# Designed miniproteins, single chains, continued (2), part 31

Each design is a single chain, and the fold is of that chain. pLDDT is the mean over its residues in the fold that is shown.

## One batch from the design tools (miniprotein)

Design m5111
Fold by ESMFold2-Fast:
Structure m5111 (fold): chain A 80 residues (1-80)
Amino acid sequence: SMLDELIDQQEAFADELEKKGEYELAANIYRAIGDYLESLDDPEFRERAAHFYRKAAEIYEKLGKTDEAEQFRKRAEALQ
Protein backbone atom coordinates (compact mmCIF):
# COMPACT_ATOMS: atom_id res chain seq x y z
CA SER A 1 0.00 0.00 0.00
CA MET A 2 1.02 3.67 -0.35
CA LEU A 3 1.12 4.03 3.43
CA ASP A 4 3.55 1.09 3.78
CA GLU A 5 5.76 2.62 1.05
CA LEU A 6 5.75 6.00 2.81
CA ILE A 7 6.67 4.42 6.17
CA ASP A 8 9.47 2.43 4.49
CA GLN A 9 10.81 5.67 2.94
CA GLN A 10 10.77 7.46 6.32
CA GLU A 11 12.53 4.48 7.97
CA ALA A 12 15.20 4.49 5.23
CA PHE A 13 15.71 8.23 5.78
CA ALA A 14 16.08 7.77 9.56
CA ASP A 15 18.46 4.80 9.01
CA GLU A 16 20.61 7.04 6.78
CA LEU A 17 20.67 9.79 9.42
CA GLU A 18 21.77 7.23 12.04
CA LYS A 19 24.60 6.06 9.75
CA LYS A 20 25.71 9.70 9.42
CA GLY A 21 25.78 10.08 13.22
CA GLU A 22 22.64 12.27 13.34
CA TYR A 23 21.33 10.26 16.27
CA GLU A 24 18.87 12.78 17.77
CA LEU A 25 17.22 13.40 14.38
CA ALA A 26 17.03 9.65 13.64
CA ALA A 27 15.51 8.89 17.07
CA ASN A 28 12.94 11.69 16.65
CA ILE A 29 11.86 10.33 13.25
CA TYR A 30 11.56 6.73 14.55
CA ARG A 31 9.53 8.03 17.51
CA ALA A 32 7.27 10.10 15.20
CA ILE A 33 6.60 7.08 12.97
CA GLY A 34 5.80 4.93 16.03
CA ASP A 35 3.49 7.60 17.46
CA TYR A 36 1.66 7.90 14.14
CA LEU A 37 1.20 4.13 13.76
CA GLU A 38 0.00 3.79 17.39
CA SER A 39 -2.53 6.62 16.75
CA LEU A 40 -4.19 4.59 13.97
CA ASP A 41 -5.51 2.17 16.66
CA ASP A 42 -5.22 -0.71 14.19
CA PRO A 43 -3.83 -4.14 15.26
CA GLU A 44 -2.02 -4.38 11.89
CA PHE A 45 0.20 -1.42 12.83
CA ARG A 46 0.80 -2.18 16.55
CA GLU A 47 3.76 -4.51 15.95
CA ARG A 48 5.25 -1.99 13.51
CA ALA A 49 4.83 0.87 16.02
CA ALA A 50 6.64 -1.29 18.61
CA HIS A 51 9.48 -1.86 16.12
CA PHE A 52 10.00 1.90 15.70
CA TYR A 53 9.84 2.55 19.46
CA ARG A 54 12.59 -0.08 19.91
CA LYS A 55 14.72 1.63 17.25
CA ALA A 56 14.28 4.97 19.03
CA ALA A 57 15.13 3.33 22.38
CA GLU A 58 18.39 1.88 20.95
CA ILE A 59 19.49 5.34 19.81
CA TYR A 60 18.48 6.99 23.12
CA GLU A 61 20.62 4.35 24.87
CA LYS A 62 23.58 5.23 22.60
CA LEU A 63 23.08 8.89 23.54
CA GLY A 64 23.15 8.01 27.28
CA LYS A 65 19.45 8.89 27.63
CA THR A 66 18.68 5.78 29.63
CA ASP A 67 15.34 6.97 31.07
CA GLU A 68 13.97 7.81 27.60
CA ALA A 69 15.27 4.48 26.23
CA GLU A 70 13.47 2.57 29.02
CA GLN A 71 10.22 4.50 28.44
CA PHE A 72 10.18 3.58 24.74
CA ARG A 73 11.05 -0.08 25.46
CA LYS A 74 8.03 -0.21 27.81
CA ARG A 75 5.78 1.44 25.21
CA ALA A 76 6.87 -1.22 22.70
CA GLU A 77 6.09 -4.03 25.19
CA ALA A 78 2.60 -2.56 25.83
CA LEU A 79 1.81 -2.91 22.10
CA GLN A 80 2.28 -6.70 22.13
Scores: mean pLDDT 87

Design m5114
Fold by ESMFold2-Fast:
Structure m5114 (fold): chain A 81 residues (1-81)
Amino acid sequence: SKLEKALELVQKALEALRNGDYETAIKYIEEALKLLKESGDTSPEVLQAIKNLEAAYKALKEGHVVAAEMGLREAIDLLKS
């Protein structure tokens, strides 16, 4: 499903972030956001995951790596629920 694909992309974004590959992490966040928005899923968990991913994207673009990692981890937990 699009949700399962988005979860895989967020997990890859977190791995890239932890490896210091911020550009790859940003790309995976963008792809995950696109899939989540295209899913049409309006569950509270998915809507909150989108917000956490948008916050992580902005944080990472601004160099706030710790905040970005927190947002990615929270999005993973929400998408697994």
Scores: mean pLDDT 89

Design m5115
Fold by ESMFold2-Fast:
Structure m5115 (fold): chain A 82 residues (1-82)
Amino acid sequence: SLEELAEELEKIGEELEKKGKYRMAGDAYAAAGELYAALGTKEGLKKAAELYRKAAEMYEKAGDTAAAALARAKAAEAEAKL
């Protein structure tokens, strides 16, 4: 299911973060956030905002300021729908 895929991507992001692979971790967290946001539920939007914020932190650690800014904007958009 979409929720199972989102959970798997979140776990992949956590593993990549632990290994210091920040750019890949950011990509995985952002992808998981997109899937949770696509659910359109309050719980999905909350998880999406949290995951986009994690993605932004990962992108900052990777030195990708543009990707971090985009991820923060997506987090704000998800929160605005709550």
Scores: mean pLDDT 89

Design m5116
Fold by ESMFold2-Fast:
Structure m5116 (fold): chain A 114 residues (1-114)
Amino acid sequence: DEEFIRYMRENREKREEELEKKVEEAMEKMAKELGISVEEFEKLLKEGNKEAQELYLKRVVSVLNRYSNEIHDRMLKAGIISQEEIDENNELFIKQLMEKAKLSREEAEKIVNA
């Protein structure tokens, strides 16, 4: 746990680069679906547009969650965490998406388990 946490902390820049790439891909896909530019979508998010925020949480966060699941799989294979701990973390994330993004439980579960 501590050794892996230290590794993750020390390699934060590489993880941030990978996350940035995943977010950019998700943002481009979202903007294309809405028929607007990525820049216009980012502007809507910055202005606190609720519909844009809900779409961001629903679509972009699902990409971030898939990346997180890859890390969790590696941690599980290394014996650092249990499946129960992963399930508990996923349940907390589901609840946060329901409260903050106004998603149904089914929609939040689809995002977190995607």
Scores: mean pLDDT 69

Design m5117
Fold by ESMFold2-Fast:
Order: structure tokens, then C-alpha cells, then sequence
Structure m5117 (fold): chain A 75 residues (1-75)
């Protein structure tokens, strides 16, 4: 159970990292990169869209609070 959760976490981390990499080229590039990575990993479009929405919301929250968001190191 925890091992399966770890595998899902790794896939989510890869999608998040792809989105953050794409953000250097803008929000549309981030969404496209995340969707491509999600498809490559066999994730449902709904799951990928939820991950993208969470990343976009977190970044918007940081900007609204006046905080600078730095992308994490790749997994």
C-alpha cells in the first residue's frame, strides 16, 4: 500500500516538475509539459489537470502574499 502510494507520488512529482520547468516559458507551456508527462506516465487526464490546478493555485497564492516562489530541484 505505501509502496503503491510512493509510486503515485513519484509520478505526481514528475508531472509537477514538468509543469514548473514549463513555467519558465509561461503558463500554457507549463500545462502542456505537465499533460505530456502525465500521458507518458499513464495518468488520467483528470488527475493531470488536478495536479496542474494545484500548482497554479499554489503559485497564485504565493504571488498574492508577495512571496517569491522558486521551483524545486528535479526529482
Amino acid sequence: AEEAAGERGEKYARVVWAALQGMTSGPEAARKAAREEGKRLGLDDETVDNVIAAVEQALADFKERGEEFAPPAPP
Scores: mean pLDDT 69

Design m5118
Fold by ESMFold2-Fast:
Structure m5118 (fold): chain A 99 residues (1-99)
Amino acid sequence: EETEKAILSVAAQLLAIAAQVAYDLGDRETFIEAVKAAVETAIRSGDVEALRLVAENAKKTGDKEAIDIVIEGLRRFAEQHPEHKEEIDEMIAELEKAK
């Protein structure tokens, strides 16, 4: 269980990096798919820190579609992990300002 969560956390971070590379190269399709994959993988990891890194990368791009995908993922994570709701609400507020 812990090993699986650690692997998923690292995978989410690598997907976030892949999304940034796709964005820098102008590959819109790959960028959006990588953001979706990073969000789903971070949620499955149960690691709020992995999801925070995905959120920070989306915020840096200023891309509304990517930011909306991450905000939806953050809301789903908060439903599964209400103990992180306060931290997640702060991340959502920062992302809304980056649009």
Scores: mean pLDDT 84

Design m5119
Fold by ESMFold2-Fast:
Structure m5119 (fold): chain A 64 residues (1-64)
Amino acid sequence: SPLRAAELSQQGTEAFNQGDYEKAVELYKEAVKLGGGKKPLADALDALGKTEEAQKYYEQEKQE
């Protein structure tokens, strides 16, 4: 559901803003499975120090 993807992305952003990057990654991964954007997931992975995994999602986002 696009609506559920948006809800999960919002919850992920709230977790990210609180500094809970692990929770943000979990929420954004679920959002991506439902058609959500990959950039917030990549940003959260980079913040968590998973730079190589983050780069893969940034590349996928650029390819549309």
Scores: mean pLDDT 83

Design m5120
Fold by ESMFold2-Fast:
Order: structure tokens, then C-alpha cells, then sequence
Structure m5120 (fold): chain A 76 residues (1-76)
């Protein structure tokens, strides 16, 4: 499911496996294009990698889907 890809993406991000985290967040978005948290976390990972223009685009999409999406998304 989209949620399973999202959870694995968060795990990979915590491990510092940034490129793999990106792929899992992209798969979550592909399965659920309205998954605001997946866009927000993808933006965070891209920003950490210095891919700022891409990060901004995905953050804008997250905020369009849910204006209350968590800033600096972390899953606890």
C-alpha cells in the first residue's frame, strides 16, 4: 500500500539512505497522489540533499493537498 512505501521511506531516511528514501516516497505518491505527508517528507529529503528547487515544488504540492501538513515532517 501507499502507507507501507511511506513507512519504509521514513525508515530509510532515518538510516541516512536518502536516495532510497526518495524512491519509496515516490512510490507512495504514485499509489496515492493525494498523500500530503509523502510529498512533505519527499521535500524534506530533497532539501537535505541540496536539491532545493525540487524540494520546494513537492512542499508546495503537500501544502496544496493539506495546508496543515506537518512542517519538517518527522514520524514518531
Amino acid sequence: SAEEYYRKGVELYREGRLEEAIEYFKQAIKLDPNFAEAYANLSLVLARMGRTEEAVKYLQKALELDPNVVLGAEYT
Scores: mean pLDDT 82

Design m5121
Fold by ESMFold2-Fast:
Structure m5121 (fold): chain A 109 residues (1-109)
Amino acid sequence: MEALEKAKEYLKKGLEALRAGNYEEAIEYFKKAAEAGRAAGTAEGLYLAGLSLALAGAAYARLGNLEKAKQYYAEAAEAFREAAALSTDPARAARYAAAAEVAAAQAEG
């Protein structure tokens, strides 16, 4: 399985677990999605890693672990900034930079 496709598969499974209220299962899938996204070595892969880390942060917040939530949002912001820097499409880079700002705000709140 290609790394990018693996990231998308784990992200889908994490979202299904999150919707079901299975927050610990969702976090494990989002961690796997982030690893696979980084392994892809592309702007899209880093964006999927950032998205997965932000979703893990949201799941930790639902579990009442606000310190872990802030940590994961900070890691998501870093991944989104890396994705923006690697993107050769200005519109995509701008969207990734905007995602980084949103994640950074969640890390500070």
Scores: mean pLDDT 88

Design m5122
Fold by ESMFold2-Fast:
Structure m5122 (fold): chain A 94 residues (1-94)
Amino acid sequence: MKTPEERARFDREVELALLTIKYAVSKNAADRYEKKGDLEKAIEFYKEALSTLDEAIAVLRAMPPSPQTAADLARFEAEKAEVEKRLKEIEKKL
């Protein structure tokens, strides 16, 4: 039997899982286009990956504080910093 709190937690866990998949797809697409020298497409998909990470971070911040939530936040923040650095390096090549 799910309480309102259990339902809200489940919904956020599902949303995080979907956002994680969406991020992986966008990041992989960006990496492939960069390797092909299609820098405009690489930039497009890196920006989509960043947008998805921002959504995931917002979902995590809406969840109750826990060691797991803190660890996931640190991981996504680190991934965001790396993608932003990569995007800046690619934009310099244009």
Scores: mean pLDDT 83

Design m5123
Fold by ESMFold2-Fast:
Structure m5123 (fold): chain A 77 residues (1-77)
Amino acid sequence: KTISREELEREAAEAFLLMLYSLAVKTGWISPAQAAEIRALIDAGDYVGAARRLAEALAAAGDEAGAAAARRVAERL
C-alpha cells in the first residue's frame, strides 16, 4: 500500500480532531448539545465542519488555545 504525504497529513489531522473532541467532552468545555452536533458531523464524514464547529464552541467557552488548535486541524483537512 502506498501512503502519500497528503494522505498521512489528513489521517494525522483526523486523529488530532478526534483527540481534541474527546478532551473537550471529558473536560466539559463544550455542552452535551455541542458535543452531539460535532459527533454527528464526524459520523457523516464532515471532518472540516466538525473541526470548525469545535473551534467555535471552544472559543465561546473561552478556550482560545483549543479553538486555535481546532482551526489548524480544519486547515490541514
Scores: mean pLDDT 81

Design m5124
Fold by ESMFold2-Fast:
Structure m5124 (fold): chain A 96 residues (1-96)
Amino acid sequence: SLEEAIKKAREAADKVAESLRNGDFDGALKGLVEFIKAVDELAKLVKNPKTRREIARLATAAVISAIGAMLEGRYDQAAEDVRAFAERIEELAKKD
């Protein structure tokens, strides 16, 4: 269901954020892979093609932001950014 897909994406984003706040680079990378998978499943349930493209754009931005911040040691900022992107993805999916 859409609600289950949203929940999985949120849980994956929360795990990425927790790993980033703890300085766990390997955990964050594994969490990002699960986040991408969860968002891909969520996107399949979204009917509007424009909304699907925006969700894909936000997921890509989250991954780039997280990796960039990790390389610079800005883990707290990366964690907040990933959560903000996940929240926006949830809002877009619910309004589809």
Scores: mean pLDDT 84

Design m5125
Fold by ESMFold2-Fast:
Structure m5125 (fold): chain A 60 residues (1-60)
Amino acid sequence: SKAAQIAALEAQIANLEDAIATLERRAAQASGEEKARLLAVIEELRRQKAALEAELAALR
């Protein structure tokens, strides 16, 4: 159902938000190459989240 699809997207977005928050905390304590790698992963997860939010908006 449409409601089930919305719920699944909301769950995926929440999981990405948790992952981003965890990595942001790690990046804040990191330096050099480790920090650069963490920031690159964070940017990729933010892009994935934005795509899911766009899908969610299209369903609403």
Scores: mean pLDDT 90

Design m5126
Fold by ESMFold2-Fast:
Structure m5126 (fold): chain A 100 residues (1-100)
Amino acid sequence: DPEAAAARRRALAEAYREVARYLEEAARYLREGDIEKAKEYIEKAIETLRRLSLDKENGERTAEQLRKAAEEHLKRPDPAESFERLAQNFRTLADLAENS
C-alpha cells in the first residue's frame, strides 16, 4: 500500500524532527549553563528514538547509541554547538525519510 508506506515515512520524519527539537533545547540550556535541564531534554530525545523502533531490541540499541553520542558531545569544548550540529543531522535524516 503506497499510502501506508508514505504514512510510515512521514511518521519517521516527524520523530526525527522531534528528536532535533529536543536536542536544540538541550543546546540552548547548555549555552545558558543549565546542564541539568539540558540532560532532561537529551533524555527526551533518547526516549523518542527508543519508541520509534518496531521492536524493543532495535529501539534500545538506537537509544543507547544516542546516549553514548550525547555523553561524548557533552565532553566537547563547545557542547552547545555540538548538540546544535547533532540536531541539524536529525533534521537532514527527517528530510531524507520524507523524500525517500
Scores: mean pLDDT 84

Design m5127
Fold by ESMFold2-Fast:
Structure m5127 (fold): chain A 98 residues (1-98)
Amino acid sequence: AEEEAVELIKEMTRKINEGIKAAEEGDLEKAREYFEEAKELAEKLGEVLGDPEAAERVKELIEEALRAAEEGDLRKAAQLGVAASLVAIGALEDARLA
């Protein structure tokens, strides 16, 4: 359902932003928890949309964002987080037009 997909994207984006903030504060354990929750939400989104390839791409971007955050590159982490959200939104739009 579109409403379920929208809520999953919103929650996933929120978890990514919380993870980046935790990394900025030096709490890498908390950052990893938030990014892992974001990946679980991406997996659920793929199930809801019937698009496992989009889910895998979103999860890859989330993992790259976590690596950037762990390396202290918070700008790159934020850019990758935005990219993950945009891929998820694109997958939702594709599903609506199919």
Scores: mean pLDDT 88

Design m5128
Fold by ESMFold2-Fast:
Structure m5128 (fold): chain A 55 residues (1-55)
Amino acid sequence: AAAVAAEQARLDREIKVAEESAKLNGYTEEQRKELIDRVRAAGQARVDSVAAALA
């Protein structure tokens, strides 16, 4: 419960940081989407792993 929420919050923060970083570093729209997709995939895997461990 709390651990799943913490990993979800971490993913949400990482996505926001990635979006801001992409804007500041002049990423193209495709490069931004690629970065966000990678961050989301990695973060979702962590959330899913924690959720599975608590089930």
Scores: mean pLDDT 82

Design m5129
Fold by ESMFold2-Fast:
Structure m5129 (fold): chain A 78 residues (1-78)
Amino acid sequence: MDEKLRKGIEYVEKALEALEKGDLHSARMYAAAGEYYAEDFPEAKEYLRKAREAVEKGDLEKAKEYLKKAKELLQKGL
């Protein structure tokens, strides 16, 4: 469980970093990986899905907010 949470957080951090660098393809990929590791955390997974959709729509502000919310929820699970 803790290892899945750690990987989920790691991929959310990578998605945030990719988004900051303007690498939208990597941001989407890392958010999708985060969704996989957040499977046991439905609220965090929902925010990661919304973040990925926001990146696809070019809404980078919302994508960043959703990624931060997902990270907070996963960190509380540790």
Scores: mean pLDDT 83

Design m5130
Fold by ESMFold2-Fast:
Structure m5130 (fold): chain A 71 residues (1-71)
Amino acid sequence: SKAQEYLDKGKKYYEEGKFDEARLWFYKALGIDPNYAEAYRLLAEVYEKEGKTDQAEFVRQRALEIDPNLP
Protein backbone atom coordinates (compact mmCIF):
# COMPACT_ATOMS: atom_id res chain seq x y z
CA SER A 1 0.00 0.00 0.00
CA LYS A 2 1.01 3.66 -0.38
CA ALA A 3 1.00 4.13 3.40
CA GLN A 4 3.39 1.17 3.74
CA GLU A 5 5.67 2.60 1.01
CA TYR A 6 5.83 5.91 2.90
CA LEU A 7 6.52 4.06 6.17
CA ASP A 8 9.40 2.17 4.51
CA LYS A 9 10.87 5.46 3.22
CA GLY A 10 10.69 6.89 6.74
CA LYS A 11 12.44 3.80 8.16
CA LYS A 12 15.27 4.22 5.63
CA TYR A 13 15.81 7.87 6.64
CA TYR A 14 15.67 6.87 10.32
CA GLU A 15 18.43 4.27 9.72
CA GLU A 16 20.52 7.05 8.09
CA GLY A 17 20.01 9.33 11.13
CA LYS A 18 17.92 11.75 9.05
CA PHE A 19 15.21 12.28 11.63
CA ASP A 20 13.54 15.31 10.00
CA GLU A 21 13.06 13.33 6.76
CA ALA A 22 11.97 10.20 8.68
CA ARG A 23 9.34 12.24 10.54
CA LEU A 24 8.06 13.75 7.25
CA TRP A 25 7.54 10.31 5.66
CA PHE A 26 5.85 8.88 8.78
CA TYR A 27 3.43 11.84 8.74
CA LYS A 28 2.83 11.20 5.01
CA ALA A 29 1.97 7.57 5.85
CA LEU A 30 -0.51 8.85 8.47
CA GLY A 31 -2.00 11.17 5.82
CA ILE A 32 -2.92 8.04 3.83
CA ASP A 33 -3.90 5.91 6.88
CA PRO A 34 -4.68 7.98 10.03
CA ASN A 35 -5.02 4.76 12.10
CA TYR A 36 -1.56 3.43 11.18
CA ALA A 37 -0.37 2.50 14.70
CA GLU A 38 3.13 1.49 13.50
CA ALA A 39 3.65 4.99 12.03
CA TYR A 40 2.77 6.60 15.39
CA ARG A 41 5.12 4.17 17.18
CA LEU A 42 7.99 5.06 14.81
CA LEU A 43 7.24 8.78 15.21
CA ALA A 44 7.68 8.29 18.97
CA GLU A 45 11.13 6.77 18.32
CA VAL A 46 12.07 9.77 16.14
CA TYR A 47 10.90 12.27 18.77
CA GLU A 48 12.89 10.41 21.45
CA LYS A 49 16.04 10.58 19.27
CA GLU A 50 15.44 14.34 18.95
CA GLY A 51 14.98 14.77 22.73
CA LYS A 52 11.32 15.76 22.27
CA THR A 53 9.97 13.70 25.15
CA ASP A 54 6.47 15.24 25.35
CA GLN A 55 5.84 14.74 21.60
CA ALA A 56 7.20 11.16 21.84
CA GLU A 57 4.83 10.33 24.72
CA PHE A 58 1.83 11.88 22.89
CA VAL A 59 2.29 9.86 19.66
CA ARG A 60 3.13 6.67 21.60
CA GLN A 61 -0.21 6.99 23.40
CA ARG A 62 -1.91 7.38 20.00
CA ALA A 63 -0.27 4.13 18.80
CA LEU A 64 -1.48 2.29 21.93
CA GLU A 65 -5.03 3.67 21.52
CA ILE A 66 -5.12 2.21 17.99
CA ASP A 67 -3.29 -1.07 18.80
CA PRO A 68 -2.75 -1.82 22.52
CA ASN A 69 -0.53 -4.83 21.66
CA LEU A 70 2.19 -2.83 19.87
CA PRO A 71 5.56 -2.67 21.69
Scores: mean pLDDT 86

Design m5131
Fold by ESMFold2-Fast:
Structure m5131 (fold): chain A 71 residues (1-71)
Amino acid sequence: DQEEQRRETAEIFYQSLKDEGDKLIEQGKGEEAIEKLEEAVRQAREAGDERLTEAGERALEDTKKKVKEKE
């Protein structure tokens, strides 16, 4: 099932990008973290997973706010 494989692949990429983004936030690399989280949200949308998309969008907005406050 090509659709199932696509969903599984997107979920794996989502988790990888989300973890990388979280590490970048810890390192103070907010702009790079935003980029990774934007990619994670894109992957979640491709997977059709509303829960992952919502969680990713929340994390992205929180990160954007923190980056702007420090500038």
Scores: mean pLDDT 76

Design m5132
Fold by ESMFold2-Fast:
Structure m5132 (fold): chain A 74 residues (1-74)
Amino acid sequence: SLEEQIAALLARADELVSRLEEKLGPDHPLVQQVRLAYDAVRAWIAAETDPERKLRLAQDFVATLEQILAEVEA
């Protein structure tokens, strides 16, 4: 279901944020910025009524986190 896909993407986002924090430390400016962005995106997803828009928001955020983590790991 779309709900299960959104839940899986948010679980993936949580994993990626945790990996970034593990690599840079919780006090790193990039980690703090990413955590604030994650809180904002979760709030937007919670407020959104269209499941397809919720899915796109989650997908876009995960893609952004994967790009950030790839650059940090390079």
Scores: mean pLDDT 86

Design m5133
Fold by ESMFold2-Fast:
Structure m5133 (fold): chain A 60 residues (1-60)
Amino acid sequence: SMAEQLEKVKELIRKIAKEKGITLSEEELNQIAELTLTIYGFPVTEEQAQEVLDVYLKIL
């Protein structure tokens, strides 16, 4: 389901953020994950998730 896809992408972004020492709220995780799925579709690679996270951080 789309909800399962979103949760998997959120887990991937959580992992990357943790590795980079970045704290994200659940709202931010949802927004980044939804944006990533919109741009790339499922399945999402770690590189694709990293690119979206980096762009998101530049506009904060």
Scores: mean pLDDT 84

Design m5134
Fold by ESMFold2-Fast:
Structure m5134 (fold): chain A 96 residues (1-96)
Amino acid sequence: MTRKQLDAETILALGLMNLALLARISKDPEDRAFLKQAADRLSEEGQRLIAEGDYDGLAEAFEKIVREAAAQSTDPEIAAELERFGKLLAEKLRSL
């Protein structure tokens, strides 16, 4: 396993954990449902992109999935946290 691959897998895991935590603290069943769907999509697309060595594509997929989840959120605090960590992790992926 390359250092870049290990770092990308770690960043993906952190993103998935953050989505799971936001789903767990969300009071809205619809917010929980789309956060779980976002995590599933990110896991599937992320694993494929890491296998391909496409870390820029992973950053783009991350930003897109998280932005879509933020737009669907009924809770402004969840939306703000999604935008914040999505940007941070995408920047780390692009720096690989």
Scores: mean pLDDT 82

Design m5136
Fold by ESMFold2-Fast:
Structure m5136 (fold): chain A 94 residues (1-94)
Amino acid sequence: SEKEKEAQELVLMALGYLTSALQKLKEGDIEGALKQLEEAKKYLEEARKLAEDKSLLDEAIKLVDKAIEALKEGDIEGALEQVEKAIELLKKYL
């Protein structure tokens, strides 16, 4: 469907931001990583509105929220783990 195609395109945008967040984290750019994660979350929330099955997107959003919380607490390793899990999960959506 058109809505499903739009949801998949938004998930692809979110994956781009999550991949950028991983790169920023590896470079030690915490502020840059947070901005990328917040953009990824925005695209996932828009995709969720269009998706027929919201469950996987809800799980991915929770993983991104955990990554943001970890970074705010200075836990770079925890943030990396949560972002990698979100990327793996979202690849199953596509």
Scores: mean pLDDT 89

Design m5137
Fold by ESMFold2-Fast:
Structure m5137 (fold): chain A 65 residues (1-65)
Amino acid sequence: MSPEEARELGARMTRTARAAGVSSEAIGRALAEIARTLSPEEQEALLEGAEEVDPEAARVARELL
């Protein structure tokens, strides 16, 4: 995955989960699990994508890493 793809993934997953009524805390936990499988650059891009949609979800994810 490229950083650009990771950023789009973070934004899309966060938008989809919020539309489904998932809490920011639960989204943050899911983002952290995905981020752990990525390179540091892809991890940062994923979280930046998520921050554009839900800053709290991204904050939770960063705290878990």
Scores: mean pLDDT 87

Design m5138
Fold by ESMFold2-Fast:
Structure m5138 (fold): chain A 87 residues (1-87)
Amino acid sequence: LEEELRLVEKAVDLYKKARELEATGTPESRIEADIYRALAEIVVATLKLSIGPEVAREVLDIIEEGYEQGNFEEALKRAKELVEKAL
């Protein structure tokens, strides 16, 4: 549980960083944002080993919603609740 929750926090933090980079609007920051999003997807893929592919996909969807809306606090809360229920 502790390790899985840390992975969720890491994925959310990576998406939050990607959104900050996207907001700067330079070609270099867009590439960096893409890298941070890809890293977050790898982190969530690691969660599949503990919580299964279905829950991992739901976690990623919630984080992606937070990225689009700019509401990472709610995304982190919802994602953690899903992981806690799955374990």
Scores: mean pLDDT 81

Design m5139
Fold by ESMFold2-Fast:
Structure m5139 (fold): chain A 77 residues (1-77)
Amino acid sequence: AEEDVIKGGEALRQGNYEEAIKYFEKALEKDPNNADAHYLLGIAYAKMGDKEKAREYAEKVRELGDTLGARQVEKEI
């Protein structure tokens, strides 16, 4: 799970948003409540212009107790 988040983060840094999303989705398959994976999925979707998906992940991050992370995703929209 953490390895998938790290690899996804590397892809996200390089602008490979679709690859990043696949890694974060793999992280969530292993740990559905991984706040980092939900946060980074929100960022990746926001970077791709998918505002609806970005908001869905921001809401999930807020539900998991990370209000600052949720707000950061909303800033990227």
Scores: mean pLDDT 83

Design m5140
Fold by ESMFold2-Fast:
Structure m5140 (fold): chain A 60 residues (1-60)
Amino acid sequence: SLEEYARKLAKELGLPEEAVKEAIETALGFKKGLKLPDEMLKPLIEMVLETEALVRERAK
């Protein structure tokens, strides 16, 4: 499930589960908007998380 995937990613990346869940929702939005296949969901989630990490790093 997406909940389990979010928990696994949060643990692996050392991020709050809520932040990862938001990234997954954003990735799902991109996937739907761009009409991408299901296989693209994981790369999109990784891209969103990477972008958010860069924004967070610059804000510090």
Scores: mean pLDDT 75

Design m5141
Fold by ESMFold2-Fast:
Structure m5141 (fold): chain A 66 residues (1-66)
Amino acid sequence: SEIEELAEWLVEEYGLSREKAYKIAKGLLEGKSLEEIAEEAFGVKDPVSLKVAIKELEKIREEVEK
């Protein structure tokens, strides 16, 4: 599936756990907001951690949307 292929790529390129990579892949392909993906994948809720996670997800999204 597209989600599984993207998740494996995220594991290889970014060194993410399979669980985290799968959550990110699913969220991106389903068009979830980066805030929702950050909360679900990284388990963060505070504004500072969310900003950091969102910046990392923006870089990943740019690479995926080529």
Scores: mean pLDDT 81

Design m5142
Fold by ESMFold2-Fast:
Formats: sequence, structure tokens, C-alpha cells
Structure m5142 (fold): chain A 83 residues (1-83)
Amino acid sequence: AAAEKVTLSTVNADLADGQALGVVSAADGTVELRDLETGALVATTTASTPVAGVGFVVVSGGKLEGIITDGERTATVTGTVAR
């Protein structure tokens, strides 16, 4: 199903500004953040709105911003990074 906005729960990971991560989300609200070069799992979080899809997020100023798509429609993704 298409979603307009998705908010991720706070991600506890050592992420650098400008870093891009792959997003894999499940219909149960589970979200995996993955390295775009290796596919390695970087962090796991949850979505406030369950969406099955794939996308990316970029780290900027302790925030995550990006998109998730189910192949038909695209939702915007937001979140925060904490250490």
C-alpha cells in the first residue's frame, strides 16, 4: 500500500552527515537500514506507519530524510539519530 509519510523511531547508530543508507521496510513496521555498497545491516528501527517497501535515507544534522516506495507510489521518510 502507498503511504504519504513515514516516521522512523530514533536510530541509535554512529552515522556521519551525508551518509546514505538503504531502507528495507516490512508490513509489520520493522525497518532495516543497510549499507548501500555491501548490503550489511547498519541499524534496525520501526516505522510509525507500517509500509512494505524499499528506499533510501540520507543523514543530515542528526536527522534522516528519504523515501520508501512499494513500486507504485513513494512516501517521504523522516527520523532522528541518537548516540
Scores: mean pLDDT 78

Design m5143
Fold by ESMFold2-Fast:
Structure m5143 (fold): chain A 64 residues (1-64)
Amino acid sequence: SEIEALKEKLKEVDKQLEELDKYEEENPDLSPEQKRQLVVRKTALSIQRIGYEFDLDLLKKKEA
């Protein structure tokens, strides 16, 4: 199911975001450039997550 596939993709994105948060916590002395790179990566994942949530909502409305 496309709905199930999107739910799995959301889980993968959430896991990647958690791994980045853990990396930041384990590396408190990150340089400004390294912190910038983390923000960029988290932002990209957050945009992807929003897209999957939007697609999931549309599919649920189409099936109803």
Scores: mean pLDDT 84

Design m5144
Fold by ESMFold2-Fast:
Structure m5144 (fold): chain A 120 residues (1-120)
Amino acid sequence: ASSHISKPLAQISPKELKAVLQYAVDNKEPVLALRVLFDLKSKTAVEIIAKLLGISDENEINALLSLPLDQREAILEQALAKIDQLSEEEKETLLQEAEKALQLLEQGKTLEEVAAALNK
């Protein structure tokens, strides 16, 4: 049976986060990849979320990286309601970014180091 992870990603261990990313990559789950990458403050994930929400102002997009957890969850839920608007190219980009994050975690990088690497 698949165990559901219901706790906030901010409270998730690197081992649990790695397992979620592995599942997203192995099962071609772009929605789960987007969710994890947004919590890792991936610029790619933030730009995709901004596009789904119709946000084009660079200052508003940058503000998404600094949102508190409760507002981050609300924004993510709003973006996920529009997930059907994701192109095949955007889904592939999310899975590639998830694979990159997974590889960094497998190398023993901290969550902060993974976030920094995804934003370079």
Scores: mean pLDDT 76

Design m5145
Fold by ESMFold2-Fast:
Structure m5145 (fold): chain A 52 residues (1-52)
Amino acid sequence: SEAEYARLLELKQAVVASGDPAAPALLGALDFADPARWAEAIATLEAFLATL
């Protein structure tokens, strides 16, 4: 959905902006091209940011 896509972009930007050395590997492991995986990717990125 558009809302999930917008949230994904926001979270991707926040993860990149964090400067955390684990960020490139995390982003590379997630499938952003498959809309069926966007909810999972959102949850994963939110969990990562919550640990910072």
Scores: mean pLDDT 80

